# Designed miniproteins, single chains, continued (2): the designs that were tried, part 70

Each design is a single chain, and the fold is of that chain. pLDDT is the mean over its residues in the fold that is shown.

## One batch from the design tools (miniprotein)

Design m6408
Fold by ESMFold2-Fast:
Structure m6408 (fold): chain A 77 residues (1-77)
Amino acid sequence: SARQEQARKLDEEMLKQLRETSEGMRRAVMLGASGGVYRILGSSYRLAGDEKESEEAFRKGEELDREGEEELRRIRE
């Protein structure tokens, strides 16, 4: 019936949305983890007196954190 056909289409749309959300979440987590690693590298460079490399590492970490936040924002929209 038309009602059963509509229910099937809704289930398919829900599964598609869940898959897309899962991929976005995975990307956001990976970006955040990478940002954390760069912050540790930045601190290490700072302790070694490598100011330029420290600043670059911190900047890269902040960039990756921002990309992760953008992925989470896209999932909510």
Scores: mean pLDDT 76

Design m6409
Fold by ESMFold2-Fast:
Structure m6409 (fold): chain A 110 residues (1-110)
Amino acid sequence: IKELVEKMKSKDREERIKAAEELVKLAEDPELAQEVVDALIELLKSKDPYTRIEAIRALTLIAVSDSPAAQALRPEILEALREATKDPDPKVAAAAEIALYIAEEQLAAK
């Protein structure tokens, strides 16, 4: 997890995307799900707006997951995404607003 978190801070877009995808996959493991979500929520405080956008995307994918571990963490993820809508970078704020819309629509259909 720590190595993937560092890759999420990379200037290489492909490295950030691959690290986010791997973290989402690790969140399917109930023993790792809390640590992954906590790490992604901390990445929402990263100085790089691209890192924050990738963290928003990863949190959204975890929130809409059907895994029992993800379901238990949904309230924490949705609250973090709501706070991210207040981000001073308009692109990050817009990404968080879209993420909440997607998560709420997907969860309302279940």
Scores: mean pLDDT 79

Design m6410
Fold by ESMFold2-Fast:
Structure m6410 (fold): chain A 64 residues (1-64)
Amino acid sequence: MIDEKTIEEMLELAKELGLLPESATAKNVEHLENVLVAYQLGRLKGKFPEETIEKLKEHVRSLS
């Protein structure tokens, strides 16, 4: 299971890149989905290992 610190680090980077509002939180599934979209578009490439991205996908899927 992905830990909360890793999710927060991913959200903070996405906010710094202008991909999410500063109010974005780990409790909002749409914000987590936007992080995954940013990764697919290459905006987060090399910042997190592929295993971490897969864990986030599983986490989002479990919330849906």
Scores: mean pLDDT 76

Design m6411
Fold by ESMFold2-Fast:
Structure m6411 (fold): chain A 75 residues (1-75)
Amino acid sequence: SALEEAILKQVEEIAKYLLEKAPQLSEEEQQEILKKFTEEVEALIEYLRSQGAEETAARLEELKKKFEEELKKIM
């Protein structure tokens, strides 16, 4: 759906913004961003799965994994 596509694009844009900003932050701030982003995306994945949006949920899981990997390279 158009809403699901908009959600995916928004999460991707937020992830890119946070990764660009992360090198300017302390290790404590980087850990907080990792925790908050992961928790919020996991909640959204759970919601989408409950609505039967399995494909969109899987794409968000992949975005979350890539965000975690990229942020860990900065930390």
Scores: mean pLDDT 86

Design m6412
Fold by ESMFold2-Fast:
Structure m6412 (fold): chain A 86 residues (1-86)
Amino acid sequence: AEQERQLQFEIDVLEAFVNILEVLTKEAKEKNASQEGLEGLRGAIDNLRAKVEELRPQATPEQQARLDEIMARLDKLEKEVDELLK
């Protein structure tokens, strides 16, 4: 129960960070962010991916579905940031 609640909280935190990265990626496109800023966003995406994979072995099927959605959102953000870095 406590471990499951902690994992739910960590997934909620990941979703919040993905929301922030989506906003920052949109701002980066609109304001022609520096290469350093874009590399920072790319690093943040990679860190969140690593955290998702860390949580997977402990996740229930419902939590796995949430982690899959987070990964899909991170995949989209990575592609957008990588296109801006070219």
Scores: mean pLDDT 86

Design m6413
Fold by ESMFold2-Fast:
Structure m6413 (fold): chain A 106 residues (1-106)
Amino acid sequence: ETEALKELKEQLEKWKEDLINKYKLDEKSKKVLDEIIEIQLRVREAMATEVGDLEKLKKLIEESIKELEKLLEENKETDPFVAELVKKEIENLKTQLKQIEEKIKE
């Protein structure tokens, strides 16, 4: 585990606790936040370790988008604020996917 990945993990856990305390999130919402954090850490680790393998990075991001879309579908009745966080992460990953696809074309 790199120092940067460790720092990101600590920042994301603090972000989660701050949201839980501020918005009084239920257990279902907490689990959705945990899934978002796991996906973000997985993508960040792959970007750091698989620097030379753009096709592997593309596949991981595509799979991560599908996981978030499934999470959103299975949690349609969750807090609208948490649903918007999932949607924002999907859009962020789609932007990263486009950047990787453009790099592969070069």
Scores: mean pLDDT 80

Design m6414
Fold by ESMFold2-Fast:
Structure m6414 (fold): chain A 56 residues (1-56)
Amino acid sequence: SKPAYTGAGLSSPRPLSAEQVAQIQALIDTAKKLVSEEGLPPAEVGAILDAQIAAR
């Protein structure tokens, strides 16, 4: 797509270190457990993960 506006709509994402990727992977593993054990809908799992990220 071609921007017809000043600059990009979203800033380039900050590059992640291996340590940050590992933290994200841990959150993904937690989400998978919540889906598998509780059968929660994706929206509910997303809210739980958002709370976990905010608590860190």
Scores: mean pLDDT 66

Design m6415
Fold by ESMFold2-Fast:
Structure m6415 (fold): chain A 97 residues (1-97)
Amino acid sequence: RDAALAAELEAAVEAYRRHRRLAEESTDPIEESFHRMQASVSLIEAITLGLRSTDPAVLQRAIEWLEEQIKEHEHIPELKEYIQKKLDELKKKLAEL
């Protein structure tokens, strides 16, 4: 069990939530676009941390959060497909532990 990896995953999830909130609160299209981009970077970081982890707790947390993200990104088919593929990889890795 790696407490540092768990903390890094939660930091990436929190960064994603923060940038999503800032994008929604923004009245400037440029600032909104910037925060949406930063949220996407944090999403990829969280996926990468989950896929590189061998800690079942980190994998379970990443799976739970990504299932929530699939519902949120239903309006962006390419991103939804990408998240689904990564979710399938995480579920397979967890099953093999």
Scores: mean pLDDT 81

Design m6416
Fold by ESMFold2-Fast:
Structure m6416 (fold): chain A 96 residues (1-96)
Amino acid sequence: MRSAIEERARIVKEAGGDIDSVTAALLGAAMDLPGEGARLMLKLLGVSREQLLEIRERLRELLRQLDSADPRQVDKEGFRRVLEASLRAIEELLEE
């Protein structure tokens, strides 16, 4: 998993690191390594404070949208855990 996260970070960085690609990579890393993946991805990508703030707001909006989703169509608990882990990693880096 760690090598897969490192390879994904390299691809996103080489592609210019747009906010949507960074957010997708962050969520994927949180799924691959539930305790450490999100933080590792953010460190590998070298995300700026301004980008961290923007990603945080996007993740908060995704959590809000998830609350209105049909639980029969979406694994709400699984997705919520991924979003919350990603938000925690961002908050920890913003405090540094």
Scores: mean pLDDT 76

Design m6417
Fold by ESMFold2-Fast:
Structure m6417 (fold): chain A 61 residues (1-61)
Amino acid sequence: MADALRAGVETLRRLAEEYEEQAKKASKLPDGEEIVKKLQQMADDYRRAAEQGEAALRALE
């Protein structure tokens, strides 16, 4: 079974959530605008990777 792929997808999803939360915290800073954009971009990248991996995992099950 694709246990390693499943663990990888879970890790990517968790990283996306963590970067999204960091972006929310950074948005409260006076000059957090640029870092918020970078953190949101990282979250989006990890989320897309997780969704692609999850779709591949579903095709195997």
Scores: mean pLDDT 79

Design m6418
Fold by ESMFold2-Fast:
Structure m6418 (fold): chain A 61 residues (1-61)
Amino acid sequence: MSFEEILEELLKLVDSMLAQGVPRERILAFVRALLRHLVAEGEISEAEGEALLRAIEDHIA
């Protein structure tokens, strides 16, 4: 899965969670856990994980 595809899917998921009234702190905790898992499995690099997390943090700010 490409960086762009992962970002698109994460944004859809985050928007769904926000629409359901999930607190930002819980959304960020979930995203961090998911990205850590993807890095551990070798699907993305540490740098890509940090960039994705930053994009999500900026989106929900």
Scores: mean pLDDT 85

Design m6419
Fold by ESMFold2-Fast:
Structure m6419 (fold): chain A 89 residues (1-89)
Amino acid sequence: LKVTLTAEDAVLEDGVYVARATLVTSEEVDTELRWESLSGPLSLDERQVKRTGTTTESVVKGRAEDDLIVSALINGKHAASAQMKLTAS
C-alpha cells in the first residue's frame, strides 16, 4: 500500500485559521486523519472529513501560532504524519 499525506499551510478564512490535509492511498482502505497540537491541548472550532475513493480530506479550524500534527491511520494503524503551522504569511 502506497500512502501520501500532504498538509497545506494554514490560511485565514473569515477571521479563522483553517488547516487542510489530504491523504491519498493506492487502494481503497479504512482511513482516518487526526489533528493534534504540538504546543499542548488545542480547542478546535470545527473538524470536517471528506472521503472519495482513495482520497481523504480533512480541515480543522484553530487559532493563530499553533503548531499542528496531522496523523493518517490506515485500518486503525499509524501510517504517516505531517506538521504545519496556523500562521499567516
Scores: mean pLDDT 69

Design m6420
Fold by ESMFold2-Fast:
Structure m6420 (fold): chain A 72 residues (1-72)
Amino acid sequence: DEARRLAEELRERMRASTPQADEAEIRLAALLVALAREGIDLSPEVQETLQRYYAGEISAGEAAAALERHLA
């Protein structure tokens, strides 16, 4: 429930900041906040993927998939 509420909140905020935010971008943001709140460390591989996403080198879908694999 809380993960879904967090995703919804971030979706609204991302829409305000990034008008073209895709579902993958919204999911990525929600996963990042959820991991931070749970105190879960990101692996170096996931951190590198996120840095590439922020640099505009990869898609939000690839970044979200990397985080979801980390949570699996």
Scores: mean pLDDT 68

Design m6421
Fold by ESMFold2-Fast:
Structure m6421 (fold): chain A 117 residues (1-117)
Amino acid sequence: SEKEKAAEAAGYIVRAFVLQLNGEDRKEVLEELKKALELVTGKEIKASEITKEKVYELIDKIAEILGLDEETKKLLYLFADLIFNGDIDEMIKKLEKIGADKSIIDQLKHVKKLREE
C-alpha cells in the first residue's frame, strides 16, 4: 500500500542519516536515499539526481501520506540537512532544541570531536 511504502521510505531516510553519522561511504548513504525515492515515486533514480531538494519533496510526500506531525517532519528535514550540507554544530543544537534522543546527540558530538581532532 502507499502508506506501507511511505513508512519504509521514511526508514530508508533514517538509515541514510545513521550511515552518514557513522562516516560510511557516500555511495552507501545515497543508495538508501535512492531506495526511498524509487519506492515512493515508482521511478528509477540515478545517484546524480539525488539532491537535498528531491529528498525534501520526498519528505513532504511521506508526511502527507502518513499524516506525520510537524515534529517528526522537522526531524526528517534535519536528517536531510546533515546528509547534504549540515553544519554538525547547528544540527546538534537543533536536535537538542526539539528534544531528540540523547544517543543520537551523543553520537553527533563524538563525530564532531573526531573531525576536529
Scores: mean pLDDT 79

Design m6422
Fold by ESMFold2-Fast:
Structure m6422 (fold): chain A 65 residues (1-65)
Amino acid sequence: SHMMEARRRKAEGMARAVLDTMKTMSEEEQEQLLAQFADILRRMGLPEAEVKRIVEAIRRAIAAA
């Protein structure tokens, strides 16, 4: 679906902004922001599997920095 593809691209753009913000935060604040971001993605209508993959990708990226 073109609508789902657009939502996924928007979510990926938001994930980049979240990553940049998280670099200035403590581990506890990062977990809180990730939980809030996951909720936003669910409210946008992304499937749980895609929400999980995006969150895990962010978690992996911040751990590798």
Scores: mean pLDDT 81

Design m6423
Fold by ESMFold2-Fast:
Structure m6423 (fold): chain A 111 residues (1-111)
Amino acid sequence: SIEKELRRAVFELWQAVVDKAPQEEIDRLLERVTELLEKAIKEGIVLSQTDIDLVVGAVDEAMLRFPDSPVARRTAEAVIELLEKNLPKWDEATQKRAERAIEHLRRLLER
């Protein structure tokens, strides 16, 4: 499923960022995450709160490590799009969490 593939890709990205992998490897993983996020958006996939936290955390760390990476910025934009599209499908607590994540990622993109 797209959800399981996305979760695995995001976990691999998270581990690569923590392990201080080179930018080329992180960019490759970010491109894969972006592809899966775009597929999730197209298919109307609704992420769980845990999956939201995992995706946002991994992308946030990648953006902090490589703030000028156009690949990382593109992935952050895809996360924002997914969260905004699925916002009305979540309960109020998850909506507030997603709204805060959107605001945080938008701030990273604007600086």
Scores: mean pLDDT 84

Design m6424
Fold by ESMFold2-Fast:
Structure m6424 (fold): chain A 95 residues (1-95)
Amino acid sequence: SMSASAEAEVTAPNGHTVRVRVEATLNDDGTIVVKVVAEDLETGAKESVTKTVPSSATSTTLVVYVEPLNTRILVRVEWKITEEGLEVKVEARVL
């Protein structure tokens, strides 16, 4: 299996910075497991969401709800499989 990670930061409406970290793991069966962790850098509160999709999809979106901030974050994860390995890109925005 191959793994790659990427991260982004967003500012919640209350001014807190939230770090969005994505870890993508390509399984030998051709599925990709995408784990998203959103962390409030001021409080240390963490929320995570995991999604398994066919790697052939090349992208997926997840919504992470950070309850202490009452904030929903839309996370777009794109991946590319090359001869050199797995590449991952992340974009995040507050809904």
Scores: mean pLDDT 86

Design m6425
Fold by ESMFold2-Fast:
Structure m6425 (fold): chain A 74 residues (1-74)
Amino acid sequence: DDAAAIARHKEIQKYLEEAKKNNVKLSDEEIDKLAKELAGMSPAEQLKMLKELSKTVSAETLQRIIQRAYAISP
């Protein structure tokens, strides 16, 4: 429900903030591959993947992955 959606949004924002310290940019091909994988995952699996990515890729790259995944499976 809405409460679960709000909690998920807060976790994603936390990972985006953590990713701001990183400067690693991925290619469009890598972003598309990750977005496709993410779109096929459960909500819990998606959060785990985003947490791991937040340790390595820039916030810009992470945001692009999320946006493309959402476009595939809104």
Scores: mean pLDDT 82

Design m6426
Fold by ESMFold2-Fast:
Structure m6426 (fold): chain A 118 residues (1-118)
Amino acid sequence: MSAEELREEARELLKKAANAYGNGKPEEAIEYAKKAIELAEQVPGADALIGAAYLVLGKALYALGKYEEAVEYLERAIELGRAAGDEGLVAQALRALAEAYEALGDHERAAEARAAVP
């Protein structure tokens, strides 16, 4: 596929991931988000798209009680959001990260994540 075709397919997979998550289907959200990441990583300048997919993946893992894995992907979403200058993505990922740290009993890191929200 061309870079444009890969970007369009990754965006459609991300929409499917977000819709699956919103409909209470976290396992489907994870599958779509992983596919979106795989395609978007082949496209130059896709940091915001990859970061948004990691955000959905982290939130879906949190919904499944996989809090440590959720932290890993949410930290990746924050890094990619900052690289892309996407303050909205960074804010959403930091809020989700704080919730994951709370679930792990790490109230200090949860408070730090909340304080870092732009």
Scores: mean pLDDT 90

Design m6427
Fold by ESMFold2-Fast:
Structure m6427 (fold): chain A 92 residues (1-92)
Amino acid sequence: TELGELDAKVSKAVREATGPLVRENARTDLVGLALRSAENLGVALANIYLGIDVDNSRTLAESEYKLLKSLIGEEAAEKVKEIAEKVAKEVV
């Protein structure tokens, strides 16, 4: 579906853009979880930007950002969020 294609594009773009920063800051065994969290954060931010399911998307974004902070630290998570938000807006 068109929505599924958009989510896939956002996930791919966010994973590629944030990947290096996540790998530098996450434990090796947690890189996959941290990358998935960054992808989910990006998709949630894209949905907020487009006005799609905003309340649920905000809840998801907050949850994923909290998880990301626990996995890569607050400073790195803030940079990942900034990159994810920028990339998500560029893809939509």
Scores: mean pLDDT 86

Design m6428
Fold by ESMFold2-Fast:
Structure m6428 (fold): chain A 86 residues (1-86)
Amino acid sequence: LITITLGLNIHLDDGTDGAILATSQRIADTAMSIPGVTAVSLDITQISANDYQATIHVTVTDRSLAPQIIAALSTIPGVTSVQQLS
């Protein structure tokens, strides 16, 4: 098993705790939906009223899954960028 670390920038027009919790769950569920992803962990930090930074650690069976994970996470409403950190 391999761990891929991704950094995400998140912008939410609704800056409520409910909105970020829903977005956090969607990020985790989206990553876990990809075949070959076995575990995810997510840390989110609020940067401004509507802006958040997240670090996600994704445990995968194959490193070649990284582009697919990045593409899937990039489709989530509010996710403005996804960068591979390792």
Scores: mean pLDDT 83

Design m6429
Fold by ESMFold2-Fast:
Structure m6429 (fold): chain A 81 residues (1-81)
Amino acid sequence: SAERVAQAEDALTRLVEWLTGQALQVPEEQVEQVLASAEKMARAMLAGLVERLELSPEDAARVEAHLAELLERMRAEVLAA
């Protein structure tokens, strides 16, 4: 449902915003490791949200696409800093 998709997207947006803030505070030599850990954490949250909210395969794919965009934005922002 649109409501469950929005709930999942909001949760992932909040997590990725927090992770971006954390990544911006680490030394340059740790950035790639932190970004890799952030992606792993965000994808684990996605899996949990798909299960908990009982998302259809179509809705899960939509939320996964949104997460991919959030992760690309995080990487671009952190590497531009």
Scores: mean pLDDT 87

Design m6430
Fold by ESMFold2-Fast:
Structure m6430 (fold): chain A 61 residues (1-61)
Amino acid sequence: SDYQQKLQALQAQLAELQKQLDALRSLPDTPANQQQIQRLQSSIRGNQRNIALLQEQIAKS
């Protein structure tokens, strides 16, 4: 279904964001790196929320 394709895309995006977060966590603790980590964590939370909402829509269909 279209929902399954969208779910797959969101999961791929989540995996990429998690890789970026892991890479940043391996770098020195600078203000710039901390700010970027916070931005990535916010993006990850938003993506996880979208996945959950889409899974609810699939379950109702």
Scores: mean pLDDT 87

Design m6431
Fold by ESMFold2-Fast:
Structure m6431 (fold): chain A 89 residues (1-89)
Amino acid sequence: DVEVRAAELMRPIYVRLAAAAGPEAAAETQAQLDALIAALRAGDWEAALEAERKALPLIRAGYAAATPEQLAELRAELAAVAAEVEALQ
């Protein structure tokens, strides 16, 4: 449950990060993170790992393409999500 909620809160942040690499990277990241969340809800760890494996290079490409200002904004949002996830535990 906490894992699913964490993934749901992180998904929009990682999609925006991937968007720095382009709209196709953002769309594919969203699709893979949607698949990750569905797999986690189903208890399908193999499908979850495959979705994560496919999303990770897109997120890395976004990180490499993002401006320092975009990275600062996304880091602030990630910190807020981390605090919300901690409150759920």
Scores: mean pLDDT 82

Design m6432
Fold by ESMFold2-Fast:
Structure m6432 (fold): chain A 101 residues (1-101)
Amino acid sequence: MLAAELAGLGLSLGMALAQGRLEEARKIAEEMLELGERSGDGAALAAGFLMAAATVRLFAEDKETAEKVAKYLEEAARAAAAGDFEAARKYAEEAIKEAEK
């Protein structure tokens, strides 16, 4: 159940980033991080961030920025899978900052 919810939020995060909806992206990322931290399910959070990375690559018009954003989301996924929620948060923040450029 949680993995499906985080995957859905990841899709929404990726679309918000691809479309430049940065305030919505911040809200979705924070919700994902809170769910991951509260559940302790780093694997589910990682799956969500990987879904976001794939979505940005597919739907963003600026492919150079999309690759940088997707790389940070993949770093957030690796940190989440390792149970390092603080690092996952920092990488998600960097992904949003790259999308602002």
Scores: mean pLDDT 88

Design m6433
Fold by ESMFold2-Fast:
Structure m6433 (fold): chain A 80 residues (1-80)
Amino acid sequence: MVEKIKEEIENRSEEEKREEKERIEEFRRELREMVERGVPPEEIARYAGRKAAEARREGKYEVAEEILKLTSEALKEIAE
């Protein structure tokens, strides 16, 4: 019983890591599109904050950190 649950968790962990990378890549694309479209910096920051909070609620802290990092870099380019 416990052994079966552990295997199921292990398989979900591998899928979860793939999903995390896909989410970061999709966010990077969305962030680029928003910047190219001239979305206000405050709106971009708000959107990124929401996406990061969502990732944190799912226990994906590395995804949340990467989202915020990518957003900070993009906003720095807009401000310059």
Scores: mean pLDDT 75

Design m6434
Fold by ESMFold2-Fast:
Structure m6434 (fold): chain A 104 residues (1-104)
Amino acid sequence: SQVDRELEAIKTDLEEIIENLDDKYKVNLYLMSIGGNLYVLARMAIKAQPDKREEIEKLLNEANSILKELAADLNAGTLTREKAQEAASRILSIANQIASIYKS
């Protein structure tokens, strides 16, 4: 399904961030890609389950906050592999929650 394709894209981009942490340009591109795919996933979930709009928007805002923190750490030179892995796990969990709402 399109939802499964968006989830795989997010997962792949998160893995690419961890593997390319020394390449600030690539990491910024992957962060933008993840943000875009999360937005598409959230919009699909809202269309399928309009009564869950507030819950989906809260999840999207949480994921975007994590992406913003990663970008800030990257720009400050304080982004570690451990922080990136923890953030990736949290973002993937949120993406799976949004996909679960879509499938309900």
Scores: mean pLDDT 91

Design m6435
Fold by ESMFold2-Fast:
Structure m6435 (fold): chain A 57 residues (1-57)
Amino acid sequence: MQIVVTASAPTLLDAVTKALEQAEEVARQTGHAIASTTVTYDEEKKEYTVTVTLAPA
């Protein structure tokens, strides 16, 4: 089972920080580990979206 966490922010650093904080909390509660991280930029919204996928460790 995979869990996906997303966060968005106008700066890459803020988006990464928010996504990783949420992913670490989920990992701690579920025993899952971070498997992958992807970053996309939405020009219409002018923000970065970071998606973290967690998989069973």
Scores: mean pLDDT 81

Design m6436
Fold by ESMFold2-Fast:
Structure m6436 (fold): chain A 63 residues (1-63)
Amino acid sequence: SAMEELAERAARSLREALLAAGASEKEAQDVANKVREMILAGRVEEAERLGVRAYLEAADRAA
């Protein structure tokens, strides 16, 4: 339950951040879903790395 709550909140926050950075809704949803999956699999550190990388890529595309 706690892991599911973490996964849902992390995915939601990342999706919102990606949209704010200029990512498409589809890209934001795909990345958020992947982060949720990784957290549920216990790969929290990898999920954080993916989220940061996706955010930086979205910001770069907006430039």
Scores: mean pLDDT 85

Design m6437
Fold by ESMFold2-Fast:
Structure m6437 (fold): chain A 65 residues (1-65)
Amino acid sequence: ALTDDELEDAIKTVVSIVKECLKKATIETCKDIVSDVLKELSKKITTDQVLKIVDSVLKVLSNSV
């Protein structure tokens, strides 16, 4: 499990990856990359922490359109 600070850093890192990916690639490619990252993270962190990362990514995608 991540600490609250580590979770916040993970959210910022994944959000940054999504924003940079969307500048260079299709939405479909970026979804595949994010899905792979979240799948690997789900093996190491709690489901609640994965859901918080997903929630933050969805908010960023909504704001980046």
Scores: mean pLDDT 76

Design m6438
Fold by ESMFold2-Fast:
Structure m6438 (fold): chain A 76 residues (1-76)
Amino acid sequence: MEERSKKVVNEWLSVSEEQQKLGVANTSEEEKERIRKAIEYLKNNVKDKEVQEKLNSLSDEEWERKMAGYLYSKLK
């Protein structure tokens, strides 16, 4: 259970700067809203201190960029 959350967060942190830029350029306003909700959901539902510290290490805007890049790589 906890392993899934850690793997997902680590994958987001591993998103390259190139993918982040492509994600932001190709992300619609609707997708940005979905990303914000997903980030808020994780912050509210993740209880692991390590994951919480990683989530708090980046601003919401930085997380939005990483998530946009991650989703772009998946939607492609």
Scores: mean pLDDT 73

Design m6439
Fold by ESMFold2-Fast:
Structure m6439 (fold): chain A 85 residues (1-85)
Amino acid sequence: VEELIKEAEELRTQAENFEKLSEDYKKKHDIYKEKAEKGNLTESIRYKALAQAYEFKHKQYDSMANELKKRAEELEAEARKVLEE
């Protein structure tokens, strides 16, 4: 039971780290999207490409965080079931 709880805690910590990375990339996406809207035609094209790249990274890390959270929840459910029986 303690091993399941510790493993779940480690997975939650990793998920939180990936969530922070996802949020950082989302902020970068939003910044470059705004720059694309305010820039001249050449700047708009370049900043739009950067915004799309950061959006991809944001979604990638968000997906990874969600997978780790799901696994942590499964381990926590297993630990609870053992403690209630």
Scores: mean pLDDT 84

Design m6440
Fold by ESMFold2-Fast:
Structure m6440 (fold): chain A 86 residues (1-86)
Amino acid sequence: MELAEKEAEELGMDEEGKKLLEEGYRLLREAYEAELAGNTEEALRLGIRANELLLEAYKRGTGDEKLREEKIKEAEEALREARELL
């Protein structure tokens, strides 16, 4: 995904971090598609998995520290909200 490639470069991710980022974004897309189909529980479960992978990927980053902190916070907030709804 174009977004994942840009973020991986900005965050200074290794190949494993890039794979986690790509898988996380793939699951986010699947979560979005599930939500559009009215499958809210499946969307929440996929979103939780996605944000867990994204959080792990962001923690592996060695690039822009401020961008990394912002992305980690976003993923942690998304996980908290989704887990409360599930």
Scores: mean pLDDT 78

Design m6441
Fold by ESMFold2-Fast:
Structure m6441 (fold): chain A 59 residues (1-59)
Amino acid sequence: GAAAERTARAEGERAAALAEGERKEQALHYGDLASQFAGQGDAERASEYGRLAAEAAGV
């Protein structure tokens, strides 16, 4: 019935939000590392971690 359909939708939305949150945390971690290496003049590592951050963010 409609109540069961609403519950399933809400559960799906929660799962999607949690998965997005996990990807955001990983992307922020790699982004911070990229910024640190860029500040140190390590362009190669900065680029590598920047790429990992983008991949974690799904872009």
Scores: mean pLDDT 74

Design m6442
Fold by ESMFold2-Fast:
Structure m6442 (fold): chain A 74 residues (1-74)
Amino acid sequence: GPPKPGIDFKGKTLDELIEMLGDPSLPLEVAKRVAILLLRLAPLPEAELQAGIERINAAKSNQEVQAILREYLG
């Protein structure tokens, strides 16, 4: 859907979740699964969702997962 001005959901709860995914103590497999769930909950076009999931699955660190999520959700 179109961007919604004045909603700080991403700047609060979602940003906190993305920050948590950057934690190197969190298993990478868990970070990828959570990231994919967050992408699926977002109202993204099918092509962007599939591209995002592929990039998340290709990520080699929690920091890369975090960066990819910010590109699609932040």
Scores: mean pLDDT 74

